# Designed miniproteins, single chains: the designs that were tried, part 82

Each design is a single chain, and the fold is of that chain. pLDDT is the mean over its residues in the fold that is shown.

## One batch from the design tools (miniprotein)

Design m2835
Fold by ESMFold2-Fast:
Structure m2835 (fold): chain A 86 residues (1-86)
Amino acid sequence: MSEEEIELEIALSLALMAAAVAKHTNMSLEEAKAFLKKILETLQKKGVLSKEEAEAGIAAIEAAKSKDEAAEAFQRLVTETIERKL
């Protein structure tokens, strides 16, 4: 396993944890959306996600009508993107 693969696996684990936190904590929908968008922006800044991938994720989160939908949209984008790079 390369250093890049380790970084992607850590990012995947953190993304899964972030989705669970947004879904299962006492956050409002708007707080959950803000939290998940900040994680996407951080992953884009670190080069894990492209600008286009991060923007698509932010749009999907903004379109969500519940914390479950926001968490699922975030998890799907990040896990599918990172798994393609592993």
Scores: mean pLDDT 78

Design m2836
Fold by ESMFold2-Fast:
Structure m2836 (fold): chain A 66 residues (1-66)
Amino acid sequence: MDPEEFDAEVRDALAEIAVAVTYLAGQRAGLTPEQIRADAHAYADTLPEELRGPFRALADQRVAEL
C-alpha cells in the first residue's frame, strides 16, 4: 500500500471512531438526535479540514439511523 492510500485509510478510520464516540456519548447522556447531530458538527469544526467533510457525512448518517 502506498503512503497516500495508508493516510486516507487512517483518516477515514479516525473519522469513523470519532463519530462513533460522539454518537455513543450523546446517547448515553440522553441527548436527542438533533442535539447529537449539533454536537458532532461543532466537534467537526475543531478537526483538520480534510476530516471535517467525512466526519460530518458520517455523523449525519449515524444520527439518521436513530
Scores: mean pLDDT 70

Design m2837
Fold by ESMFold2-Fast:
Structure m2837 (fold): chain A 67 residues (1-67)
Amino acid sequence: EELKKLVLEKLKLRREIEENAGTDPQRAAEAARKLMEIDEKIRSLVNKYTPEQLAEIRKEAEKELEK
């Protein structure tokens, strides 16, 4: 689903920002810009889901990161 892909991308971008903040500021800045765009898309979609559905989507995205 679209929201799950956006949540997964957000989690990946947050990690990229944290890992690159001190070592590669340009890469961290680029990831931060992408994160802002993803956050806007998530905000537009979140109203279409229940809290239970949002929790499930987040769990699935976190599992994808743990692979």
Scores: mean pLDDT 78

Design m2838
Fold by ESMFold2-Fast:
Structure m2838 (fold): chain A 65 residues (1-65)
Amino acid sequence: SDEILEKSRKEVKEKFEKVSEYVEKMQKKAKEAGELARKDPSKVPEALRMTSDATGEYIEAVSKL
C-alpha cells in the first residue's frame, strides 16, 4: 500500500541522516587527531589511537541502525 511505501521511505531517509551525522562526528575527531600530530610529532601514536577509536565508535553507531 502507499502508506507502507511512505513509511519505508521515511525510515530510509532517517537512517541516511543518522549515517551523515556519524560520518561528520568521525571526520571531526580525525581532524583533531591530525592537528594534534601536526603540532607535536611525539603524539603521533596518540593521534593514531584517537583515529582508531573514532572509527570504532562510527562502526558501532552504524551497526545499531
Scores: mean pLDDT 86

Design m2839
Fold by ESMFold2-Fast:
Structure m2839 (fold): chain A 97 residues (1-97)
Amino acid sequence: REPSEEELELLDKKFAELRASLSEEEKEEIKKKIEELEKEIEELEKNNTIENLNKATGLEVTKVMDEGFLEGKSIREIAQKMREVAEKYKKKQEELK
């Protein structure tokens, strides 16, 4: 189901409130997790199998969500980035077939 403009605005407001409630230590933990995800993605990409590309897709989607949340990006911007990640890895998988 496509969310309405009002639902997206409400979600953006809730995410802004949640982000504002995070301590600097909690923000640093999320940044550290993002760095760990980047390393895992690089390792998976070293051996380009369909299984590894599927795993890399999930990890990069998670990374984009966490980065977008910390950077204060809207739900729409995060969703667009997630779609770009999915398309990128789908193309890589098609090249292997």
Scores: mean pLDDT 79

Design m2840
Fold by ESMFold2-Fast:
Structure m2840 (fold): chain A 56 residues (1-56)
Amino acid sequence: MSDEEKLKKILEAEKEVVREALLAGKSPSGADARRRVAERAGISEEEYRRLSEKYG
């Protein structure tokens, strides 16, 4: 999977994690939210951090 494809999966995962958090009355940000985004996107937290740093 290319970096672009991973980034698209991250963006879709972030939208869903934010939606679920808000509906549950939870914070849509923080370390737990980032872990959920990485899990949903099917990538490691390290890969998520690398892509965020590169494409911020």
Scores: mean pLDDT 75

Design m2841
Fold by ESMFold2-Fast:
Structure m2841 (fold): chain A 117 residues (1-117)
Amino acid sequence: MRVEVSDGETVTAKVEADVPPGRLRVEIDVDASKGKLTVEVRVSGGARILQVRVTGDKEATAEPSGSEAKVEAEVKDGRYRVQVIVEAPEPGRVTIEIKITAEPGAKLKASVRVTLE
């Protein structure tokens, strides 16, 4: 499994894994500045997005369209968690790309955890 993360106005987390059939949970803890947070998720390798959720003082969720999802949330200064649940119906290689974008001039710090379920 390979996990790549970048920090700044945009956080990109890329997960590449050979997985059995089942679910992957990707959790990203983000320290955000007040403003708008945009979360974009894309998956490949026959996997589908089941859920994208941003949790903090309030919860925001996206309605996935199979391999893509987008959620926008208004945030305060503080810590937020982005949770992505992906389902692989068959064994194989999947790629999950999560892009978190802050408003111009804001900085994001992130940490990533990946769990097989």
Scores: mean pLDDT 76

Design m2842
Fold by ESMFold2-Fast:
Structure m2842 (fold): chain A 70 residues (1-70)
Amino acid sequence: AAEEALREGKEAAEILRKKGLEEAAKYLEEAGRHAARAEEAGAPPGAPNPAREKALELIAKAAEVVKAAE
């Protein structure tokens, strides 16, 4: 559900923030918001969904920040 996606994003962001990865945490919070909007749109998995695409982009950015921190 949309609320679950938003909550998961916030929880993941809090974990990263506690590790000092604040920039990655911000990307995950934004990704959660966009994922929630993607679920509200109700688009099937193969259909174009700009909110879903933006969420995936932000998750990728968070992953790059985490990788760079190693």
Scores: mean pLDDT 74

Design m2843
Fold by ESMFold2-Fast:
Structure m2843 (fold): chain A 72 residues (1-72)
Amino acid sequence: SPRDLARLEVAAAVYISSGQFNLSLGRQQEAQRDFQLAIDTLNQVISLAKQLGDQATVDKAQQRKAQVQKQM
């Protein structure tokens, strides 16, 4: 549903922010863990957005996933 999609997008943003915060503190293992949770959540966003026919959200989630992977 659109509500589930929004919830997953918020969760992905929280994990990305947590990973970036941990990385800024030199906490590499914690950052890697948070970034992996962000990737897993973004994969759920992509899957659900595809089911809903929301190509714009698929494209944005794939771009976010690529940016997170560059930080790992």
Scores: mean pLDDT 90

Design m2844
Fold by ESMFold2-Fast:
Structure m2844 (fold): chain A 87 residues (1-87)
Amino acid sequence: MEAEKAAEEGAEAAEAAGRAKTAAEQAGGVIRAMGSGLSAGLAAKRAGDEEAGRKAAEYMREAGERAEGEAGKRAGEAGAKAAEGAI
């Protein structure tokens, strides 16, 4: 499902943000996670599947929590909030 793919991309962005060595790369990871979260939420809304949007948000938030460093957590949370706001 499109929402699941976007959630996976958001999770990867959160992990990348956690591993990033510069503030610019960390900020880029957060922005990418937000974009993926928005895409996941919009895909879920288009499908009429609000639960899929909530699951995508949870998946991204959990990926951020498992990511190393504070930027990973910020990216996962930003993606999750974007997904929740879009459904």
Scores: mean pLDDT 81

Design m2845
Fold by ESMFold2-Fast:
Structure m2845 (fold): chain A 87 residues (1-87)
Amino acid sequence: STLERLRALLEEARRAVEAGDLERFERLWKEMYTLAAQHNPELAAILAEGGKAVGEAVRAGASEEEIRRIYLETVERATRALDALEA
């Protein structure tokens, strides 16, 4: 199902960030956003807000550690929203 695919992508994205593989994370993020935009507007909004926060942090000269924290927080929020939808 689409929800199972989104859950798998979120888990892969979390591992990519934890491994420092931000290029892989960016590809996974784009796939997650595309699926979420078609099937779950709330999840899509969470991902879009996270992307905006990262963009603002990058422009402010934030460290890679700070950017990674924003990504992990966004993945966690998205995962909780997906769990709530399936409950």
Scores: mean pLDDT 83

Design m2846
Fold by ESMFold2-Fast:
Structure m2846 (fold): chain A 71 residues (1-71)
Amino acid sequence: SLDEELKRQLQREVARDVAHKLAVIGAVQDLILETGDADAVLNMTYEQLADKAAALGRDDDAAVLREAAAR
C-alpha cells in the first residue's frame, strides 16, 4: 500500500541520516584526538573541519565533513 511504501522510504532515509551523523561525529572526534584541542575543533565550521582533516591526511574524514558542509 501507499502507507507501507512511505514507511519503507522513511526507514531508509532515517538509516542513511543516522549513518552520516555517526560518520561526522567520528571525523570530529579524530580531529580532537589528533590536535588535543577540543574547544578549537568544536568552534570550527564543517568546511574548516574538512580542510583540517585533509591537511592531516585524513581524506575519508575530510570527504564526510565536506558532505556535511554542503547540506
Scores: mean pLDDT 85

Design m2847
Fold by ESMFold2-Fast:
Structure m2847 (fold): chain A 81 residues (1-81)
Amino acid sequence: SARAELAALAAGSDHPLVRAAARASGEGRERLEGLVELGVLQIKAVVNNDQALLDQVTRLEQLIAAGDLAGVVALVRELLA
């Protein structure tokens, strides 16, 4: 499943955005923790004027809100390439 693939990608990576995206794609408490982590990364991007990170966080949040887990997997794979 897309969730299992996201979990595997996050387990093999120390990339903060990948870990946050995988957690935010979960359920219940895990999802809330992931959404908080994405929000922290978004604040960091704004403070550091990091447009690339801001665009990446925004796209991940939109895909997660839409329930597009396949889109999240595709974007995470791009981040790890």
Scores: mean pLDDT 86

Design m2848
Fold by ESMFold2-Fast:
Structure m2848 (fold): chain A 85 residues (1-85)
Amino acid sequence: SEAEKLFQEGKFKEAVEKYKELLDSPDPAVRRRAVNMLIAIANRTDDEEVLKLVKEALEHALTDPDPEIQRLAEQGLKLVEEKLK
């Protein structure tokens, strides 16, 4: 996918934008993948601007009807908030 290519190329801002779009997918498997990849981006960078974009995307994911996506978003937000200290 384009999002995975951007991630592999280290283009994290563009990758976050694409994964954030995928959070609106009707397929819950696609949305779970997007949340996991946003967390993977947060683990691979200390860039404050990228981390803030990941935070915005994960805050959006907290409103997802899937309880597993909500749980993953909560875990990811804790990681991002710790890195932004």
Scores: mean pLDDT 88

Design m2849
Fold by ESMFold2-Fast:
Structure m2849 (fold): chain A 102 residues (1-102)
Amino acid sequence: TVPIKELTPEQKEKLLKLGEEERKRRDDIIEENLQRKAEALLKAGYSVEEVERIREETIAKRQRREEENRQSIMNKYNMSEEEVNKLLLINYAYLSISRRQS
């Protein structure tokens, strides 16, 4: 991870915007995958209540891992939550750049 403090304000703003766009794209894919899994479970004979429970458990496990990662970075680098969130957006921007390279 490139330290955000070494970026120019212009570079930082551009990367934050790319990171937000990539995060949204990934969130949309995750939601589509959750919907497809729900449809498959319903076809397999699971109840709507069971499918909703499985969906919520899947989301909760992901959110917990993301929070644990955020806390780890905050503690390791003595960063605020806002600073870590910006760093994570920069990471998403780099993932976007890597993906768009043919």
Scores: mean pLDDT 82

Design m2850
Fold by ESMFold2-Fast:
Structure m2850 (fold): chain A 70 residues (1-70)
Amino acid sequence: SELERKLADLGTKIGFLKIVLGAQEFVLERMEELGLPQEEIDRVRASIEATRNEIKKLEEEMKELQKQLE
């Protein structure tokens, strides 16, 4: 099924982005511990927010596709 393939692809993308998010959060924690410049910390926080927003968008797309299987 084309729908099942799209769901699998979205699941893979979401999984990958969650790994990226974990890595970004780890980097942020290290940067804060090391007392790196606020400008650099703010850039990483912005990247984390962008990753979270992308995950949310893909999860909403997945929910809409799952409704089509019901």
Scores: mean pLDDT 88

Design m2851
Fold by ESMFold2-Fast:
Order: structure tokens, then C-alpha cells, then sequence
Structure m2851 (fold): chain A 119 residues (1-119)
């Protein structure tokens, strides 16, 4: 239902904000470009695993499949896997409910801006 999709997107937003917080911390704390790349790869895989678990809880079968594919691809190229996942997930959500996706994107952007202002 629309209410179930709204609840899913609420939890997805929290996962995306947490991923962004951890990425900012990794950029500040990493002592080398190699360490930063390794930390980003681990954070991307942790994010994808969390999204997969969330999609399964909400019976979002297509999103779960996209997250599983992204996790497999992340073993070779985590950055490319993450970008492909975001593009395909956005397209899928826009096709299902463009109004809800717009509201989600707006709220995420506002919370992201607040988080970056504290960095």
C-alpha cells in the first residue's frame, strides 16, 4: 500500500543519512587515500546489506533483488555498484509513485543539508 511504501521510505531515508554521516567521518579520519577507499567500500556494502534487510521486511521484492545484485557487483567495484543501485532504485520508485519519491527526495535533501552544516 502507499502507507507501507511511505513507512519503507522513512526507514530508507534514515539508512541513507547514516551512510552519509559515516562517509563524512571516514573522509576526516582516513590517513591515506587507500584507507579511505577501503572504508568507503566497507560502508557501501554495509549500506547495501541494510537496504536489502529493509526491503525484505517490507516485501519489496524488486528493491531486494537490486540490493542483492549491487552487493555482488560491489565485490569488484563498490562505487560503480552503488551508483548503478541508486539509479535503478530511483527509476523504480519514480515509476511506482513519483509524488512520494519527490517528497522523499525533498525531505532527504533538507536533512542532508542540516547534517553537512554540522560537519
Amino acid sequence: SRADLEAFLEELRELELEHHRRALAAEKEAESPEELAARRAELTRAYLRAVLALARRFNEEELAALAEEALAASETDPAAAYQAFLLRTTALLEARDPELLTAYAQRYAEELAALEAEA
Scores: mean pLDDT 86

Design m2852
Fold by ESMFold2-Fast:
Structure m2852 (fold): chain A 118 residues (1-118)
Amino acid sequence: SPAIERELRLFARSVTTFVEQNLPVLRRATPSESAQREAQQLLEEAQTHLKEGKYLAAIVQGDVALGLAAICSKLELWEKVRPFVETALKVGVLVCEALGLEKTAARYRALLAELDKT
């Protein structure tokens, strides 16, 4: 679907740019438990959409997570930013794996690994 391809490309660009611009502060942030629960809810909703073949709806959950991360970053609430960014990257992995985009899924997994480096 051209719509899925377009939204996936826009999502990939947005999440990659956000992670690269904020990597040092994201690595130092201790995740907020409340934000982890909210981010987990978005991830579970994306997984449900993927099981139903609703790829665009799953990508939207990733966009919501990234949008919340962007808002929280402007408020300097980095403890909330990190869980939402992790969920956005995990949604990217799941959507790409479901679509057979193994190379792109590996790129999202590499960005997740970068967040865990000291």
Scores: mean pLDDT 89

Design m2853
Fold by ESMFold2-Fast:
Structure m2853 (fold): chain A 80 residues (1-80)
Amino acid sequence: PLPVLSPEQEAILKKIEELLEQFKKETDPEKRKAIAEEIVKLLDELIAQIKASDDPTLQAVLPTFEEYRKKLKELLEKMV
């Protein structure tokens, strides 16, 4: 079975997906940085909510979200 996300968690995921699509199409470095920073904030919120859950299925995807966050943070640190 698929993990049951709350409506709030699903809304966060949809925002992240929309921002990722905007990030891929954005050519301006300043706007790209702003989009990436917003994605990191949403990922932090989603990760915190998943960590607070005792659902093993949700926790199984946690390393994937943490890896995405780490890669985005690393990318942001290179954007001066």
Scores: mean pLDDT 77

Design m2854
Fold by ESMFold2-Fast:
Structure m2854 (fold): chain A 94 residues (1-94)
Amino acid sequence: SHSDELLAEFLAEVAARRAEARTASGDEVLAMLRDTLARFLELAPELSEEQLERAEMALVGLFTVAAPRLSPAQQAEAVAMLEATGREVRAIAA
């Protein structure tokens, strides 16, 4: 289905960004996280609850790999972005 294709493309992009995060600067990682969350929010209305859960777990994996690359201030910004995106997704999925 179209939503399965969108999910597969998103999961592949997150996997690629996890690899990039290992060698990128903190600023590059933070920008990558911001772009990834914006894409997740864009896709959220098209995805089922099960697909949203899979996408969210992939995002958690990306943030886990990214965290050691970030300063404490950048980590706080990343957490704030993730929490804000989670609130917006839950509002859409109501």
Scores: mean pLDDT 84

Design m2855
Fold by ESMFold2-Fast:
Structure m2855 (fold): chain A 78 residues (1-78)
Amino acid sequence: DRAASEAFADQLLEAVTAGAKESGDQEFLERGTALMEAARTANLVAIGDVAIHLGEEAKDQKVSERLRALGEEARAAA
């Protein structure tokens, strides 16, 4: 479902953007944005995998937990 893929990608991108701005990690923001845009046109599994991977790399625990949770939800929705 394209609408579901776009909705999850948007939520995950918001989480990446918020966390990167708080930490000042511009490289994480740029890399995260590029990966999410690529996954957005693929499928929910790809979006979930990218979110979980970015969550593992996130320096902030709250951002990590949010990204991993959203990634698991996206994979479950696939």
Scores: mean pLDDT 77

Design m2856
Fold by ESMFold2-Fast:
Structure m2856 (fold): chain A 67 residues (1-67)
Amino acid sequence: GPEEAAKAGAEAAKKGGENPSQEDAVAAGRIGYEGGDEAAAAKARAASLTGASPQSAAMVGAYGLSG
């Protein structure tokens, strides 16, 4: 659900170690996950912050794939 996706986003950012750009994460979520649930976008952002491409990160958020 939305809370779980948001937690996944925050946790992945923490595990990334660096302070990833918030705007990059948001852009990644939107690129592949348009007009959908904010929670899925948060998960896509998290995947992007771990080195996945923006498209792959969006797929993670939309479909639960890990890239």
Scores: mean pLDDT 49

Design m2857
Fold by ESMFold2-Fast:
Structure m2857 (fold): chain A 74 residues (1-74)
Amino acid sequence: GPPETLYRVRYRLDLTVRQYDPVRGETLTLESREEGERVLSPEQLALVMASLRGAEADPNVRLRHTLEVREVRR
């Protein structure tokens, strides 16, 4: 059945990544900005949180983020 508890996640992400381009033989700086709102299952939320922790631990990544997490009534 559907998950008993869902989470509404409002997010704003400002991401800068240093990435090696083997075609050009140089390191590129890639920037992305994303904001939105999603309804996530507990397992999806856990994956998102793990991805953010991974980004924060990566020396090639600069992440500025705002997350608002609220439990959704079914």
Scores: mean pLDDT 79

Design m2858
Fold by ESMFold2-Fast:
Structure m2858 (fold): chain A 65 residues (1-65)
Amino acid sequence: MEEFYEKIKKDVREEMIRLGLSEEQAEEIANKAVEKAKKMGLTEQQAYFYARDLGLEEAERLLKE
């Protein structure tokens, strides 16, 4: 796994925790978002914004319901 994906996962996880999710929920969401970004073959910058956006959408879904 490329180094920058670990950083993206950490950043997304921290963002989810700030929104009120548990550390476990945040880790699951961040991992899913990063895996999807990897499948798309995005550049580091594109992967970061894609994973963060997807993670935020998932967190919002959980927090609404």
Scores: mean pLDDT 77

Design m2859
Fold by ESMFold2-Fast:
Structure m2859 (fold): chain A 65 residues (1-65)
Amino acid sequence: SIRDQWMQLAREAEELSKDLSEDAKSRVYQVLQDGGGRLAQSPPEEHPSILAETREEIQRIIKES
């Protein structure tokens, strides 16, 4: 389910950001908050793209850190 995929993404993001700077952690947190808000406000057909975009943004922050 989308809920399970979101929970997994949030858990992975938390683990991967543990050793990052406070600024990078804050950015990861913000991306998760924005993504979660988009999921709550969007129809089901948009959920896969929102999940993919959120994951890509988090991965980018981690790579830049």
Scores: mean pLDDT 84

Design m2860
Fold by ESMFold2-Fast:
Formats: sequence, C-alpha cells, structure tokens
Structure m2860 (fold): chain A 50 residues (1-50)
Amino acid sequence: MKYKVTFGLGPGRIIEGEVVKEEGNFLYIKDKNGNIYINPKDRVEKLGDI
C-alpha cells in the first residue's frame, strides 16, 4: 500500500508500506524494509486501495 504524508512546509512524502498500529491520533506505517513511520492521522492519505 502507498500512503502520502503531508508536512507543513513540504510537498509531502510517499511511503509504501502497511499500517501496523493506530494509537490515539497517530498511524504507525511500516515500510517493506521494516522502518516504522509515526504520523498524525490527518496528514496521512491512503493511495493504493482505490
């Protein structure tokens, strides 16, 4: 799955991975290499399931 994360002063970042945890207002996205990205839910857009 691909996710777009929008930053306040950035064009956004595309992360290819899977949501492994949801905690409060944050999503934990694990990429194919096992890296975990913690991002606010309101800044994460799901791209790969349309």
Scores: mean pLDDT 71

Design m2861
Fold by ESMFold2-Fast:
Structure m2861 (fold): chain A 79 residues (1-79)
Amino acid sequence: DPLELIDKAIELAKKLGNTPLADILEQVKKRVEELIEKGDYETAALEVRSLAVFARNLGMDEIAELLEKAADILREKAK
């Protein structure tokens, strides 16, 4: 479940004290939920992948890995 992976990323960001990243993740989760409701899994996957790159650039590798896995699941659903 890609939303469960995003929830794990949000929880991890909060545990690491990165409130700004947790807030961004929560905003992107809401957008991903809206895109899934519309059947736009391809855009949802791209949004999550972009966020994974952002997290990796911050050195948040575990968060980036969770987001990359979520993006891959969303991409599979777009087929």
Scores: mean pLDDT 86

Design m2862
Fold by ESMFold2-Fast:
Structure m2862 (fold): chain A 60 residues (1-60)
Amino acid sequence: SSMQQQIEQHQQQLGQRAREAVDQQYERGTHGLDEDEKEQMRQQAESSARHSGRYRAEQR
């Protein structure tokens, strides 16, 4: 496999973990958001984590 494939897999894992972190925040009951707002937060966290993963791989 190429370096590119490894980076993509790592970014996917970071995105998954970011979504899980958002879910834990809601489990704590710190935010009274509806399902659409929760999914929006998950998408933003996933996107941010994936971008951070790429940026760190290139040494920001």
Scores: mean pLDDT 67

Design m2863
Fold by ESMFold2-Fast:
Structure m2863 (fold): chain A 94 residues (1-94)
Amino acid sequence: MEEERRRRFREELERDEREAIALIAAGVLLTIRRQLEREGYPEEVLEEVRRAAEEALAIDPSLPVEEINRRILELLDRVDEVVREAQRRREEEE
């Protein structure tokens, strides 16, 4: 009857998995920021990507996985929109 130990282990494993998802998302966003910096994107775009990475790291790992995934997708969509708008403006100025 180690039910309490098994429950605790499962809860710790699930928490570690949720924390790993947020860390991976932040790492991907920071990689995107470095690529955009190398491509000469303006500082305002780089700052928005950095803020998205910080928001990913600030996600509460006690939230359900579905909620964590939803928040990460919203952050990724926001970054995609900012980058797309910056690309559009650059093309219109040429």
Scores: mean pLDDT 78

Design m2864
Fold by ESMFold2-Fast:
Structure m2864 (fold): chain A 61 residues (1-61)
Amino acid sequence: DAERVRAVVDEILAGLAAGEPAAPFNLPTLRDVIRARAAEAGLDPAAVVRELERLGERGEL
């Protein structure tokens, strides 16, 4: 569901803006956050990654 994927992406971005994770931002840390958030929402992590990539291409990330 695209709306649920977008909601999970928004939560991840809000968390990153709030300093989550507290550790320095890097790709492995982002992958762990995506996996955890997607699992909590019952979504495929790949769908969340695709939405983040789409926002990045549009300069909205």
Scores: mean pLDDT 67

Design m2865
Fold by ESMFold2-Fast:
Parts: structure tokens; C-alpha cells; sequence
Structure m2865 (fold): chain A 92 residues (1-92)
């Protein structure tokens, strides 16, 4: 299977950086990507390229200037963009 956890969140002024760690079992192949979304509008503010993880650790880092918004970081898995992890963070 694939396990996704948030590794770190950094807030510096109006800039938010979210790093997610993706762990795959040795016998598992997963395709994943990250998005940062504005919670109020649902607008995608930043997204990563799609990556393939085969029995390894993958890291997704997303950075966006949010201007006091609440943003949701999501990690999406598979061809149907299944949400496997989400985290909300508020910039100052």
C-alpha cells in the first residue's frame, strides 16, 4: 500500500510551504501528486507534477503565497485523483 504523512509545514509571512512524505511498500507502485487549494473558493493555488513511487519514499513540496487565506494541502493518488491525505493551514 501507500502511506502519506505531512512531514513539515513552514509559514513565513504570507508564504506557506507544505512537505508531504509518501511511503510505498516494496511491492507497491503508486502515482501521486500534491495540490494546495484555497479552502473558501476551492481554487488550486499550486500543484506538483505527477510522480511514480515504487517501493520507495517520495517527497512532495508545495509553496504558495496565500495572503492570510486558509489553504488545504492534498495528496492525490491514482488516475482518478483519490485524496489520500489532507491538511489545512492558516497563514498569518
Amino acid sequence: GVVVGVRGVTVEGNTVSVTALVLADPDTTGRFRGVLRDVESGEVLAQSPEQTVVGERGTITLTVKVGGRTVRGEVLLGPDDTVVSSLEVKAP
Scores: mean pLDDT 68

Design m2866
Fold by ESMFold2-Fast:
Structure m2866 (fold): chain A 74 residues (1-74)
Amino acid sequence: DKYAQGAADAIAIGAAQAAYLEDDPDRAAAVLQRGQDFADKLLSLVSPADAEQARKRGLALGAQAAALAREALA
């Protein structure tokens, strides 16, 4: 489902951007929250089961992206 995929990507992108803003925690939190808010809007258009799987996928991808961003900044 394109909405589930878009939601997972939004969560992952938000997490990656937040990692690059780790020296500015207020901006990092705002970017992360905007990604999650957008994902929630997309996930409201899919089944609850698909929404949960998309959230899990987005969080896993986001954790990987954030780790790579921190490694690049080290």
Scores: mean pLDDT 80

Design m2867
Fold by ESMFold2-Fast:
Structure m2867 (fold): chain A 96 residues (1-96)
Amino acid sequence: ALPPDLPPSEYEAEAWRDAAGNVRVEVRLLSGAENPLARRLAEEIARAAAEEGGRVRVRARQENNFIRYETTVELDGETHEGPLGVNLKELAKLAA
């Protein structure tokens, strides 16, 4: 079989807790074709980090023929890169 020829996609998700105590999440396609799985991954990681406190920015990127997503988590001036297993507790400590 031919290898999958997947279009690239890159998403940015931003999450924060508002004045009412509700977690807000916004997701934007930065480049490439829409991929619902990459979008949801960025959204869920950003939401989880915001629930532990602080404001979080997550980027999820799909590369060409690789069925693999890597996430970049950014807390106002600090950047953390990792696979799906981002340590949200360590990120929460940096936000405090």
Scores: mean pLDDT 61

Design m2868
Fold by ESMFold2-Fast:
Structure m2868 (fold): chain A 80 residues (1-80)
Amino acid sequence: SKEATLEVAKLLEEASKAKTPEEAAELAERAKKVGEEKKDGVAEGVAGGAYTAARNSTTAEQAQKAAKEAAERARELAEK
């Protein structure tokens, strides 16, 4: 749903400003739960990808970049 993808995008935008990979992963996990609760598998998948990327990041900058890209994808999905 547009509501799920927009909420996911907002959480991933917060993750793109996270100061640690752990903080980015927490925000991406929250975004994934939003997609799950709203039964939007695409939004859940986008957030899940950002979560995995944050967990595999060794720097805040890597996690921020992955979250920013995922947020842009979620924004595109919300507008369609």
Scores: mean pLDDT 83

Design m2869
Fold by ESMFold2-Fast:
Structure m2869 (fold): chain A 60 residues (1-60)
Amino acid sequence: MYKITVESDDIDAAEKTLAELGVKATKIGDNKLEAEATEEQADKAVDALEALGATVTVEP
């Protein structure tokens, strides 16, 4: 599992995008989400969330 940290001005849109990929995210700050994902989910999340203008950090 990879740890995903997301920073976005639209946290609701970011959480919805992760949920559509089967990833359950937890809000950890005003503009911050944390989730655990498979490699495939993490790759898709990076592409989709960066398209929304979010910053995504992925850790193994």
Scores: mean pLDDT 82

